# Ledger of designs, part 71: designed miniproteins, single chains

Each design is a single chain, and the fold is of that chain. pLDDT is the mean over its residues in the fold that is shown.

## One batch from the design tools (miniprotein)

Design m2602
Fold by ESMFold2-Fast:
Structure m2602 (fold): chain A 84 residues (1-84)
Amino acid sequence: MEELKEKKKKAEELLKEAEELIKKARELLESDPEKAEKLLEEAKEKVEEALKIAEEIGDEELKKRALRLEVEIGILLIEMGVRK
C-alpha cells in the first residue's frame, strides 16, 4: 500500500505542476508565445507521466484529470498555430 500511495502522490504532484505550467502559458500566449510553447511542452510531459502512473494504479479520477489537461494543452497548442 505504501508504494501505491507514493505513486498516487507522484501523479497528483505531476498534475498540479502541469496545471501551474498551463496557467503560466496562458498568461504568456500574447506576450511571449515561444515561452508559452515551452511551458506547454513541459506540462504535456508531466501529464503523460501522470497518466501512465494513473493507468498502472487503476485510478480513474487521476486518469480522467490527466486526460482533461492533455486536451487543454492540445487546444492551446493549436490556438498558437504550433500544430496547424
Scores: mean pLDDT 82

Design m2603
Fold by ESMFold2-Fast:
Structure m2603 (fold): chain A 59 residues (1-59)
Amino acid sequence: MRDEKVEEIAKKYGVPKEEVQKWFDEAYEIARSLGATDEQAEELAFKLAENYAYLKKKL
């Protein structure tokens, strides 16, 4: 798990770490269920979590 990356995203957008972690976990599980590898799921989950954090900050 890349906890440091979750913390970076949280600090960058001013969103609680718990929310970023939740978004990451949900996206990761969905990607894995669709047949993505660990590496693919992690990359996609971080991209999605960062997008959610960005939208939360702006809205």
Scores: mean pLDDT 80

Design m2604
Fold by ESMFold2-Fast:
Structure m2604 (fold): chain A 60 residues (1-60)
Amino acid sequence: SPRERMLELGRELREEYDKIKKELEANKDDPKKVEEAKERAKKLIEEAERRGREIREAAE
């Protein structure tokens, strides 16, 4: 169901965000790696918005 798909998306997002946060903390003294991690976070948000919209559109 669309509700179950949204819940799964939220779970996946939390797990990926936790990974990015750990990566940022591990590499806080490396500005290039910090920048790369921030770019990954931005792309994750964009992808999440796209996937969420697609789930809603498929469900009306």
Scores: mean pLDDT 80

Design m2605
Fold by ESMFold2-Fast:
Structure m2605 (fold): chain A 71 residues (1-71)
Amino acid sequence: AERLLEQIERLIEEGDYETALSFALMAATIAEKEGDYESAARFYEMAAKAAEKLGDEELAEELRKKAEELK
């Protein structure tokens, strides 16, 4: 989980927001299905960050709410 979070953060730093959003959402969904709600919350937070960078503030807010609900 930590290594994948680092890779997603790197994608955001590189400006590849669409790939970062896609990877973060996929990782969040998998973690949630596996019952790893702490990792899912972190991935939803990364997805929200990527969505915000893309200008999708509504999606970013929704993803942050999901992250908070899983903590």
Scores: mean pLDDT 83

Design m2606
Fold by ESMFold2-Fast:
Structure m2606 (fold): chain A 82 residues (1-82)
Amino acid sequence: MDADVLTIATNAAVVLLAAALALLAGDSDAAIAALVAKAIAITTAALDAALAAVATAVASAIAAAVLAGAAADATALAAAAL
């Protein structure tokens, strides 16, 4: 089922994102927690919309975009903190 595939893929992407951000930050997490919460909120909203529209490709693209955006944001924050 497309919804189950999207949920599993999105949860895996969020876990990888959270692990990468935690590894990069190594610390108290307010900014990282905010980025993770933002990524989860965007992905959850995207999944809800995709489930209504049955748009598996759209949700996959959003999940990939969230990962890329959050990784770029984490890299920029790490560079700024250094």
Scores: mean pLDDT 63

Design m2607
Fold by ESMFold2-Fast:
Structure m2607 (fold): chain A 57 residues (1-57)
Amino acid sequence: SSELEQLKGELIALLYELRELGVPDEELAPFRELLSSTDVAALRAAIARLRELIAGL
């Protein structure tokens, strides 16, 4: 769906940003696994969590 594609794009962008900020790949791995998911609620929760991690850095 369009929403699913947009959420995955946002997740990819946040994962790139966190990697540039020095967050280890092992900490990002569970969020990367969501790129194969169709669970919109899980993707939204992951995006919110990653945004909070960036804000806390």
Scores: mean pLDDT 86

Design m2608
Fold by ESMFold2-Fast:
Structure m2608 (fold): chain A 72 residues (1-72)
Amino acid sequence: SEEDIEAAKKNLTDFAEEVKKDLSKEAQEKLEEILKESLEEMDKAKSNAELMDIYGKALQKIAELKKEEQKK
């Protein structure tokens, strides 16, 4: 539903904003690209299963970016 899409988009955006605080300027730009692409894909989701798959993949990409920055 539209409510589920908006909730997922909000949760992803909130997670990204938290991660962004600990990132370099370069990594922040990569995070913003991941977020933009993921939000656009969420708008195209035809079911909650597709929405959650997109959401999960986005979380994984952001988490990997955060892990790489934390190693430095």
Scores: mean pLDDT 81

Design m2609
Fold by ESMFold2-Fast:
Structure m2609 (fold): chain A 61 residues (1-61)
Amino acid sequence: MARDYEILRKVKEKLEEALKKDPNISEKELIELARKVAEELGASEKVIKDAEEMARLLYKG
């Protein structure tokens, strides 16, 4: 189950990078990026949903 945590860690890194690069990024774009990164890393549906929720939490600050 270390794999799921590693995927979420990489998603968080990419989301934080995106927020630094574009402070005006929309919540929708951030959620879409989280899903794309998680899917690229072979995440399960549950982990993809966790990644989308992480994007929402990061967007709220």
Scores: mean pLDDT 82

Design m2610
Fold by ESMFold2-Fast:
Structure m2610 (fold): chain A 83 residues (1-83)
Amino acid sequence: MKILVIETPEHKIVEWEEDGILHEEIDPIPRNLELVIEVAKELGIETEVVGNKLLLKWKRTPKTVQEYTAAMIRAIGDEVDAA
C-alpha cells in the first residue's frame, strides 16, 4: 500500500490504493460539497462524508485523474467570485 499526502493552503488530501481501489480523504469538506458529490457520482466515484472529511473511492483511476480531481475540488471551492 502506498500513501500519498498532499497539503494545500485550503485542504489536506490523503490518498492510498488498496486492491485496485483508490481512496482519497479530503479535510476539511469543500464548501460546494453537493456539486462535488454530483460530479463524483457521474464519474462512478463513491463518496462518503465522515465528520469534517470527504472520502472518495475510485474503483480504478490513473494517477493523472487523482491530480485532476484534487484540482477540481479546489477550483470549485474558489469559484464564488473568481472570473
Scores: mean pLDDT 65

Design m2611
Fold by ESMFold2-Fast:
Structure m2611 (fold): chain A 74 residues (1-74)
Amino acid sequence: YRVTFTTVGNPEKKLEDVKKVIESNGGKVVSEEITYLGLGRYRITIDVEGDIDVSKLESDIKSLGIQYYSITPL
């Protein structure tokens, strides 16, 4: 799976928060990338291995205050 979202400010903290959520759902983080988009905005992309409950992962991501995200199979 590839998890992608955007955040404003502190991208490293949001990355760590989402990584913890992924790992708690049985996922293994394989790669991570932070891309600066300008105006204080960042795109975070995380590639994940494992059998993940996508619905539970979506719920957990929303609980972190992240409304605009995508989860796509690789």
Scores: mean pLDDT 81

Design m2612
Fold by ESMFold2-Fast:
Parts: sequence; C-alpha cells; structure tokens
Structure m2612 (fold): chain A 101 residues (1-101)
Amino acid sequence: MRYAELVRGEGKEGEDVEMRTIAGGDDPAFLEAAKRAGVDEIVDPETLERQMRADDAELDRLIAEGKAELVREYTAPDGTRLRLYRTKDGRLIATLWRRVE
C-alpha cells in the first residue's frame, strides 16, 4: 500500500498531531520515491483513512489550481484507486482511496 501525506495538519510542538505516512508497497522504486517525499512509516488504519481523506481533498484543490500534476494513476480490480502527484516545488506524493458501497 502506498500512501503519502501531502498536507500536514497545522500543528505546533506539544500538540496532538500524529502526522504519519504509510510505506508498505512491493515496488522498490515506488518506496524509494515515497521515502524521498518524506514518507516511510506504517500507521494504524484509522490514521491512514483520516489522512487519506484530507489529502485527497487537498490534492484535488492543488491540481485544479495547477500547483500539482497527476503523474500516474491506477485503479485496482477491487476499486482501490492509487494516485501519484508531483507538486510544482518538486515533491512526489502518493495517495490512495477506496470507495466500496
């Protein structure tokens, strides 16, 4: 699973800000890119879902404003959507979302 936190909550020292990322894919090149973007840690599923939803909304805004571009996108057979973005300042960010109803 490849998930990167693009937008960190506005936290200060001493606040309850558990801004984590997930790194657990089976693609070494993708993991290397994620580490370069500052993501390299597996977090509990609840934290992942919270960050995923926040990141998806922010990434959509950045793309709409032309501040980030979609580099790669996949849709797995189970409906999981993986997206890789590059921001204008050169950061490489990965997110995933799944809609199952």
Scores: mean pLDDT 52

Design m2613
Fold by ESMFold2-Fast:
Structure m2613 (fold): chain A 58 residues (1-58)
Amino acid sequence: MIDELVAQLGDPSLAVRGAAARQLGEIPEARAALERLLGDPDPWVRLAAREALEGIAA
């Protein structure tokens, strides 16, 4: 479940990435995986990970 959402953060579709980030923001257990993605070479993956972490922090 979490692994599938993490994979979707790199999807070419902005809508898919946004939906995955929103869902990961509802899952506190995903925090460690999202923090790891903040170092990803793809700037879009880093952005999506930040959005998801903001959801968890709220």
Scores: mean pLDDT 75

Design m2614
Fold by ESMFold2-Fast:
Structure m2614 (fold): chain A 55 residues (1-55)
Amino acid sequence: SAALEIAKELLSKAKNQEELNELGKEAHRRIVEEYGASDDEADAAVVRAAIELGL
């Protein structure tokens, strides 16, 4: 999904845990604000992206 792809793109740029937390928040915000997704859908996309990236 577009939400998962956005989350993967942003999270893949994280170099440490602090950046991962900030980029996860930014991914959530973009998914909700730009695509009109629910908070639950955005949370699911961020979690799935982290798992697929081995984070």
Scores: mean pLDDT 81

Design m2615
Fold by ESMFold2-Fast:
Parts: sequence; structure tokens; C-alpha cells
Structure m2615 (fold): chain A 111 residues (1-111)
Amino acid sequence: SLQEKAEKYIRLVELAREVLSSTDPETILALLDEMIQLAKELGFPPELVARLEQAKADLKAHPDNPEAIRRAQGAAATLLRYAIDKLIELADKVPLTPEQQEAVERARAAR
């Protein structure tokens, strides 16, 4: 449903923000795993999903490399921008709960 899609987009936005605020490789890897699953379920462009998968593989191979963390955050930031745009589009088309509406307003403020 459109409401289930909105919930998945909200979750994806929250996960991406957590990646951007973390420097712990184990935390980032777990967040990237959930982001990849949600992006696939939501039918995101294959190139965005592939970038997350590549960043995950790189970080898993080189967890102590700051450049691997930086690339993972870059991939998450790119996906976050796409997810925010899609969430805003959905918010105009479906009734949202108060909690979902607050999440959308946080996403709008982050643009």
C-alpha cells in the first residue's frame, strides 16, 4: 500500500541519517544492510542500490579505513536525497499518521 511505502521511505531516511552521524564500521554495516533491503523492496534505481552494496563490501573488507567510511556515508547521502524526494511526493498523495507527518517535516527541513 502507499502507507506501507511511506513507512519504508521514512525508515530508510532515518537509517541514512544514522549512517551520516556514525563513524563505527559495525554500526554502519548493519544500517547499510537494512537500507539495501528497503531500497530493493521500494524499487529504487539499480545504480543507487549497487552503490550501497559496493560501499558495504568496501567497508566490510576495510573497516579501519576512514576512506571506506567516507564512501559509505557518501552512498547513504545520495540515497537519502532520493528517498526524501520520494517521501515528499508520497506525503502529498496519502493520509499519514501524526508520527509519519512529523518524519516528513523533518525530511523537508533536511533538504
Scores: mean pLDDT 85

Design m2616
Fold by ESMFold2-Fast:
Structure m2616 (fold): chain A 117 residues (1-117)
Amino acid sequence: MIKLTESGGGTFAEGGSVTLTSKISGDVESISLLSWWAEKEGELIRLVASISGDGKKTSYDESVKGRWTISKDPAKKTVYLNMNNLKKEDTATYYEVAYDSKTSTLVFGEGVKVTVT
């Protein structure tokens, strides 16, 4: 069973940077997609960035394209969301979501809150 353990949330300055980290445990070989999603009050939850299970393909929402990068460290079984040039509008709860191709299910992290002042 796959588990996602997220960290790196907190309160950050506008114009600053933060890296959100998600550590993966369990059968990581069955993961075909890893993604970060943002939940803001009064808005639909939206896809921010994704990376394929092999780490070769990435995608980004237009709001973060060119500012943020998603990356994966296979040796550490960890996915990173590097959030540069933070804006107040980036204030949200961020969830990592993994797609388990073996079971055809989505696995959700608990979420990390990021506040930009």
Scores: mean pLDDT 85

Design m2617
Fold by ESMFold2-Fast:
Structure m2617 (fold): chain A 68 residues (1-68)
Amino acid sequence: SEIQKKALEEMEKIYEKYKPKLNKEKQEKLEYALEIAKYVLENTKVNEEGAENLIKNFKEFVEELLNE
């Protein structure tokens, strides 16, 4: 769906933006989180709120990794 596609594109943009700022272990953690998010989006029908929450959780995880 359009909602799922846009959510994935936004999370991929966040990943590409912050990946260079992280060490190898943190990059692997972020990559794993992105793969889980992709799996959820591909295997579930999420509404707009669900997609927004998924993006929010991904952003919060990136912030946690950056502040370690």
Scores: mean pLDDT 83

Design m2618
Fold by ESMFold2-Fast:
Structure m2618 (fold): chain A 84 residues (1-84)
Amino acid sequence: SLKELIDEARRLLEEALRLAMEGLKDESMTKEQKLEAIGLALRAIGLLFELELKEKQGTLTEKDAKELVEEARRLLREARELLE
């Protein structure tokens, strides 16, 4: 359902943001890795804002929600790779 896709996208984006923020606290990370973490955090925040705005406006389609889930999964993968 649309609601399940929205909930999944939000959960994945929130997890990606959490991991990116943890990377910023990691003193062993290089300056380049910390800049990547900032980029990931900003992308997650932007997508969370887009999701919230479109949901509030009632303009979010199942296609939009699926695309957001796919982007969120990509972002979460990038965040996990950064921490390993």
Scores: mean pLDDT 87

Design m2619
Fold by ESMFold2-Fast:
Structure m2619 (fold): chain A 104 residues (1-104)
Amino acid sequence: MMSLDDLVAGLASLSDDEADAMVRMRRGIANTFEDPKVKELGLQIADLYARLIAAAKAGDLAAVREQLQQISDLYKQMASETEDEKAKQNLLQISQRYQQQADQ
């Protein structure tokens, strides 16, 4: 499993343009969801991802852990709103990965 230090180093190494592109991509994906509740959760995850990158660039490990926890919680909530079983399982796996990073 990728260490928290490796994750922080990876995110901190992104240029501002690369960071903005990743956040825009996540917002774009969220805007493809037809369910308004799932779309809103996806947009909140995109916003938290921007904050996660900013915290990593600042070297604020406590803020990184907090953002990872919030992203995990939102993916878990998104899974609860999803009726498609395969999509639900994928969202729960993503949630668990962010939770494991936060708990390091």
Scores: mean pLDDT 84

Design m2620
Fold by ESMFold2-Fast:
Structure m2620 (fold): chain A 78 residues (1-78)
Amino acid sequence: MTERQRVEARVALGRMFAGIGDILASQGKTEEAVRSYLEAARLFEEAAREAEGVDPELAEEARRLAEEARARAEEVAA
């Protein structure tokens, strides 16, 4: 697996966890939704760090996705 492929895989996995968080939040499963969003954020943060030297645009996208995931977790936990 190349470095770029590894970054792309982490972004994809992060998006999956964010989607799971959305589904859980819609079902009122607050604690599970928060965990899924925080897991998504961690994956996006890891992807952003790895992408910095490889694809700066992808790194910025991953950082934005991480911020969105954390914001959703805070909103659901409120």
Scores: mean pLDDT 86

Design m2621
Fold by ESMFold2-Fast:
Structure m2621 (fold): chain A 80 residues (1-80)
Amino acid sequence: SLPPKFEVKEFDISSLPGYVVQFIALADTVAIWVDYRLGVITKEEAIEKLKKLLEQLEKNGAPQSVIDFVKKSIEELEKE
């Protein structure tokens, strides 16, 4: 029910301070997991959304701790 976060006009997160990027990554990861657990999105859609977030974080030079967090979240989702 929230507007799409990542589309052709998506916001470039590289312009944000690192602590804000951490909050966005955490919030987006939690939202994706919650949507999956509630049946709003499929497991495959959740993995795709997390991989899209990871690609943006890596492309934009996000802190390694943030990248590792999203990678771990993808691994845990793929195990379910």
Scores: mean pLDDT 75

Design m2622
Fold by ESMFold2-Fast:
Structure m2622 (fold): chain A 63 residues (1-63)
Amino acid sequence: AGDAEGMARGAVAAAKSGSEAAIRAALHELTKQGGEEMARRAIEAAKKGDEEAALEYARQAVG
């Protein structure tokens, strides 16, 4: 995928924002790439403040 890194960073930023709508949108975008489990882990890590782990999981989710 051409901009997987951009999608991963965008999803983590949305999760860190604390907006339920943004978190839901980020999860939906990541799961469209087939990485549902990794998408959930990325959002959980971002909510816990582990930005490095969140980015790694998001990258795995987007493929």
Scores: mean pLDDT 72

Design m2623
Fold by ESMFold2-Fast:
Structure m2623 (fold): chain A 56 residues (1-56)
Amino acid sequence: DKLKKEYDELKEKIDALEAEAVRAVNAGRLDEAARLAAQSRELGKKLHEIEKQLGL
C-alpha cells in the first residue's frame, strides 16, 4: 500500500526532526530548535491527512 509506506516514511521523518530539535535545545540552538519544531508540525498535518485517507 503506497499510502501506508508514505505514512511510515513521514512518521520516521517527524521522529527524526523531533529528536534533532531536542538536541538543538540541549545545545542552546533555540532558533534552530524552533525551525525544526515548525517543520515537524507541518509534516504532522500531512500525516493526519494520510490517517484520514487510511480510515484511522
Scores: mean pLDDT 83

Design m2624
Fold by ESMFold2-Fast:
Structure m2624 (fold): chain A 63 residues (1-63)
Amino acid sequence: DLKKRLMELAERAALLKAEGKSEEAEEIAKEVQEAMDLLDNGASKEEIEKKIKEVEKKIKEAE
Protein backbone atom coordinates (compact mmCIF):
# COMPACT_ATOMS: atom_id res chain seq x y z
CA ASP A 1 0.00 0.00 0.00
CA LEU A 2 1.75 3.15 -1.27
CA LYS A 3 -0.28 5.50 0.94
CA LYS A 4 0.63 3.57 4.11
CA ARG A 5 4.32 3.62 3.15
CA LEU A 6 4.18 7.39 2.61
CA MET A 7 2.45 7.90 5.98
CA GLU A 8 5.17 5.82 7.69
CA LEU A 9 7.87 7.95 6.01
CA ALA A 10 6.10 11.14 7.18
CA GLU A 11 6.09 9.75 10.76
CA ARG A 12 9.82 8.98 10.53
CA ALA A 13 10.46 12.54 9.31
CA ALA A 14 8.58 13.87 12.35
CA LEU A 15 10.80 11.74 14.61
CA LEU A 16 13.94 13.17 12.95
CA LYS A 17 12.64 16.69 13.65
CA ALA A 18 12.06 15.76 17.31
CA GLU A 19 15.69 14.54 17.45
CA GLY A 20 16.95 17.98 16.31
CA LYS A 21 17.53 17.06 12.65
CA SER A 22 15.06 19.71 11.52
CA GLU A 23 16.67 20.53 8.13
CA GLU A 24 16.79 16.86 7.08
CA ALA A 25 13.24 16.35 8.40
CA GLU A 26 11.90 19.33 6.39
CA GLU A 27 13.54 18.07 3.18
CA ILE A 28 12.16 14.55 3.73
CA ALA A 29 8.67 15.87 4.61
CA LYS A 30 8.68 17.93 1.38
CA GLU A 31 9.57 14.86 -0.70
CA VAL A 32 6.89 12.77 1.06
CA GLN A 33 4.34 15.50 0.25
CA GLU A 34 5.52 15.52 -3.40
CA ALA A 35 5.02 11.73 -3.55
CA MET A 36 1.54 12.08 -1.97
CA ASP A 37 0.67 14.72 -4.58
CA LEU A 38 1.85 12.36 -7.35
CA LEU A 39 -0.34 9.57 -5.93
CA ASP A 40 -3.38 11.91 -5.69
CA ASN A 41 -2.83 13.11 -9.29
CA GLY A 42 -2.70 9.57 -10.71
CA ALA A 43 1.03 9.23 -11.34
CA SER A 44 2.35 5.76 -12.21
CA LYS A 45 3.08 3.25 -9.45
CA GLU A 46 6.68 3.04 -10.72
CA GLU A 47 7.20 6.82 -10.36
CA ILE A 48 5.75 6.84 -6.82
CA GLU A 49 7.82 3.78 -5.77
CA LYS A 50 10.98 5.45 -7.12
CA LYS A 51 10.19 8.55 -5.02
CA ILE A 52 9.54 6.38 -1.93
CA LYS A 53 12.93 4.66 -2.36
CA GLU A 54 14.68 8.06 -2.63
CA VAL A 55 12.99 9.23 0.58
CA GLU A 56 13.79 5.96 2.41
CA LYS A 57 17.47 6.37 1.45
CA LYS A 58 17.53 9.96 2.77
CA ILE A 59 15.92 8.88 6.07
CA LYS A 60 18.47 6.07 6.47
CA GLU A 61 21.31 8.56 5.83
CA ALA A 62 19.84 10.98 8.41
CA GLU A 63 19.38 8.25 11.05
Scores: mean pLDDT 80

Design m2625
Fold by ESMFold2-Fast:
Structure m2625 (fold): chain A 74 residues (1-74)
Amino acid sequence: MTLTATATAKEAGEVVTVVLEAPAAARLASVEGVEIEGKVTLTPALTRQLGGRRYFGAGLTAEGVGQGIVTAEV
């Protein structure tokens, strides 16, 4: 299943952190940034499991100013 979060960068080189919420049994298959050119990096320290939900932290290093969508398959 696909999870989405919106990321907004105010300057080039900004690291935008997003949190993707999933069911507790979900395992991350892939993460991709779209509409903002940049490198999407998973941040394991921000991945948590709370109250039957799993949260995946992802950092997007933007190559420019703009708004984009971070997508993840689980």
Scores: mean pLDDT 59

Design m2626
Fold by ESMFold2-Fast:
Structure m2626 (fold): chain A 55 residues (1-55)
Amino acid sequence: SAEEERARRRALGGLEAARALGVEEAKQMHQDGIAGGTAEAYRAGMEAAARALGV
């Protein structure tokens, strides 16, 4: 559904933002299941993705 696709796009934007700030660090934090420090990048990415999607 469109709602599910928007949710996936927001998640992708968050991950892209986290990776842009530090590819190796973000990858290790994500694989270890750590959100500390990455949470703010994820939130910023979600906001950017939502804005781009017009939601």
Scores: mean pLDDT 56

Design m2627
Fold by ESMFold2-Fast:
Structure m2627 (fold): chain A 118 residues (1-118)
Amino acid sequence: AIVVTESGGGTVAEGGSQTLSSKVSGADIAKSNVSWLRQREGGPLRGVASLAGDGSTGYAPEARGRATISRDAAANTATLTLSDLRLEDTAVYYSLVQSGDGKESALGEGVTLTVVPA
């Protein structure tokens, strides 16, 4: 089974940057598909960024140019770095990891990012 442990949440000032991390066990991150999703209070769960096993990336329109998704194969960790933070980036962020063969997937429990006025 895949297990995902997320970290890097907290409170950050508007205009700042924050890195969210996901440690993965039970799957090789270098061969996995990774997505970062977010849910704002009272809102739907929405995609932010994705990184496929082949290295291709995708970003939501509102995150484009402000978000970077990456992975570290040695640490078996995936990260989402958000820059130029806005109040609307306040959300619970989840990582979704799917094994390269597509047979297993796991969603993390979420980390809260709170953006406050500068």
Scores: mean pLDDT 88

Design m2628
Fold by ESMFold2-Fast:
Formats: structure tokens, C-alpha cells, sequence
Structure m2628 (fold): chain A 59 residues (1-59)
């Protein structure tokens, strides 16, 4: 949903990366075709050092 994506972006801007991951995953659960949510989730996972998870999301 747009609300979950926006929440994730706000958390990301605040440096709350783990909370941002949860929000972006919720956005993808509601709309699996949201490419922006996939890209942002992959980016935040890389910032947390979770590269394997980031690649799985980006694929």
C-alpha cells in the first residue's frame, strides 16, 4: 500500500534501516509488483550488510 511505502521512505531518511526493511516488506506483501519498494528494500538491506537478502529481493 502507498502508506507502507511512504513510511519506509521516512524511516530510511531517519536512518532507521531495520524498521524501513519491515515497512518495505509490508509494501511488497500488499503489492508484489512495486519495483520502487523492491529497489528500496534491496538498498536498505545492503546498507545493513545483508547482501544475499538484497540480491534475492532484486531478482
Amino acid sequence: APEALLRGMELYDQGRYEEAVEAFREALKLDPTNELAKQMLADVLRRLGREEEAERVAA
Scores: mean pLDDT 81

Design m2629
Fold by ESMFold2-Fast:
Structure m2629 (fold): chain A 87 residues (1-87)
Amino acid sequence: MEEELEELKKKLKELLGIPEEASLEEIIEKALKILGQARKNGLSPELRERLGEISREYRRLSKSKEDVILTEIAVLRMALLVLEEEK
């Protein structure tokens, strides 16, 4: 789970040209901006369903305040999915 977060951070840094030293907060901020822009530009039904699946999966797991990492992983996974479909 924490390893998954590190992998997602690295992949997003490479795809977005973010400096390797960028904080998790900066990466999350960029991911949220990507998701917000994708929602405004219109999502395909298929992409919207896949994003909904990720969101539901991690929201069901993050029932406690201890699961902040699961929410961060969900945000990064959703942003990566949007970027992969935009290519």
Scores: mean pLDDT 73

Design m2630
Fold by ESMFold2-Fast:
Structure m2630 (fold): chain A 100 residues (1-100)
Amino acid sequence: SRTDNIRNVIIDFINQVIGIINSSMQSSSQSDQSQANSLISDIRQVQTTIQSTTDPIQMIGLFDQVYNRVVVFFARTNQSDSVNQIFDLYTQTRTQIDQI
C-alpha cells in the first residue's frame, strides 16, 4: 500500500541515519559518544512507533522530528560533513515520499 511504501522509505532513512551517527562518532569524545548512543536509543523508539502506526501524516511528522533532532546534534558536535550527509538523505527521502 501507499502507507507501507512511505513507512519502508522512512525506516530505511532511520537506519541510514543511525549508520551516519555511528560513523561520525568513531573519533569523538566519550561524552559525545554517550549522547549519540542516547540519541540512537530514542530514534529506535521512534522507529518502533513508525512500524506500528497506520497514519502517514504521523509517520511524516516523526520523520521530520528525527531529522531535526539529528541535525541539531551534529551541529552541536561540529560534524559539518555529517550535517550535509543528513540533509542530502532527508531531501532524497522527502522526494521519494512525495512520489509515492
Scores: mean pLDDT 88

Design m2631
Fold by ESMFold2-Fast:
Structure m2631 (fold): chain A 68 residues (1-68)
Amino acid sequence: MSDEELEEAARELLEEFPDSPYSERQLRGALRALIEAGLSLEEAREIVREALKNGEDLTRVVLRRLLA
């Protein structure tokens, strides 16, 4: 997976959730961590999107998936 694909996914999430306290770099980091845990980009994007939609702590959501 290219860094450009992660950058695009993070940018799209920021456009969808402009009130998010997270930077593009933080969103890319979360997506990368989930993908390294064995998830697809689509699955990682859905998890991050749901976390942002629900106002959940992104770090906790990622850690739950990594420790499962």
Scores: mean pLDDT 81

Design m2632
Fold by ESMFold2-Fast:
Structure m2632 (fold): chain A 71 residues (1-71)
Amino acid sequence: MLSEEQFELEVELSLLTAQVAIAKRAKDKEGLRALLPRLEALAERARELGDEETAREAEELRAEVERELAA
């Protein structure tokens, strides 16, 4: 079981990836900050489900957001 939950995590990662790209292009620092807790929550849920790939991608995306906020 949990296949539906893994699929939901993959969908959420895709949506967050798109939102990060949009916020970066718009130079929306507030929007980028709002995405950090969502990425942290996604990574935590992925680890709980044993989805190492999604957890890694969420952490990488979070690092990208933090880099953008530091620039």
Scores: mean pLDDT 83

Design m2633
Fold by ESMFold2-Fast:
Structure m2633 (fold): chain A 61 residues (1-61)
Amino acid sequence: VAEELLELINNMLEAAENKDYEKLEEYAKKLGELLGVDPQDFIDLVNEIVEAKRKVKKKKE
């Protein structure tokens, strides 16, 4: 169900923002199993988002 997929994506982003890497990996694995995609692809995507946010924060020191 699309709503379930969106919930998992939101949970992954929230876990990454809170630096809860264990939950991030668990949600990525579940999402990958549901979509038939490698969980590493989702982990890489979320890591890119977190890195982009960190670059913005560094400029505001």
Scores: mean pLDDT 72

Design m2634
Fold by ESMFold2-Fast:
Structure m2634 (fold): chain A 72 residues (1-72)
Amino acid sequence: SELKKEILRLIGEILRLIGEMLDLERELKRLKEEGGSEEEIKRIEKEIEELEKKREELLKKLKELSEELDKS
């Protein structure tokens, strides 16, 4: 089924994105603990926010495809 393949591909993309977010969260924690610059901290927080929006878009698409699969 093409829908199942698309769903699996989206899950893979979401997992990769979560991995990137975890790496950035770890870096953010390190900067806060080690006294990194306020500007660098804000930059990473902004990157995390952008990835969170991307994750929400992918999750919405996953929900739509899951509903399509349920109709099949």
Scores: mean pLDDT 85

Design m2635
Fold by ESMFold2-Fast:
Structure m2635 (fold): chain A 91 residues (1-91)
Amino acid sequence: EKEIEELEKEIEKLVEEIKKLLEELKKLGADEKEIKKLELELEELLGLYDIVKGLYNAGLISEEEFIELSKKILEELKKLKEELKEKLKEL
């Protein structure tokens, strides 16, 4: 429904912003090991989101559970974005 659609759009937008920040860090010569770690953190969060979507689509979790789990993933993505912004500020 509408809440799920809005949540999906918010996650998609935030992922795009995170990818843009990662590319900025690469261009500014940030440490390659740190960049790879942050890329792996993003990949892990996206993998968790795919699992959560799969569970919901299979009817194994409720809409309420899907929303709560997706919100937790969204909060972790927000934390990752702020970490990237702080690292960019140090360059």
Scores: mean pLDDT 86

Design m2636
Fold by ESMFold2-Fast:
Structure m2636 (fold): chain A 62 residues (1-62)
Amino acid sequence: APLPSDEEIKADLYEMMAALAERSGDKETAIEYYQKALELYEKVPGSEERIADLKKRIEELK
């Protein structure tokens, strides 16, 4: 089975950190980590849906 890319793994970790910050009410930190995850997902082919979801999430937190 194919393994996820390094970029995908890092993006997943940043997304997790953002979600934790969001749950703690730290919107600023959540936006920063979601933005970092977005940058990495843009390097991963087939991630268009995830990129769109993250962009929406970032906008909702502003």
Scores: mean pLDDT 81

Design m2637
Fold by ESMFold2-Fast:
Structure m2637 (fold): chain A 86 residues (1-86)
Amino acid sequence: GEVVVRLTGGNVGQKLHLMGAAIQAALQGGEMSSEVEGDTLTITVRGASPAGMDAVLAAARALQEAGAEVREKREGDRLTIDVKVP
């Protein structure tokens, strides 16, 4: 499947945390790309396993304990995760 995670705001540690989860999801034959525009980091993983997609979601959800707003949307085999740090 495909997972797209968008992080608006956040510090270097939070960006590395999400990047690490995305790299792990890609290691099972997937492809990862990332883009930074202004205050938003977008990470896309294509060919992610269900476990890899869930790992990226879990990494994003961990940021809620730091006050981040997390929204998820599933459409077929695509998962979109929006993370906003205040």
Scores: mean pLDDT 80

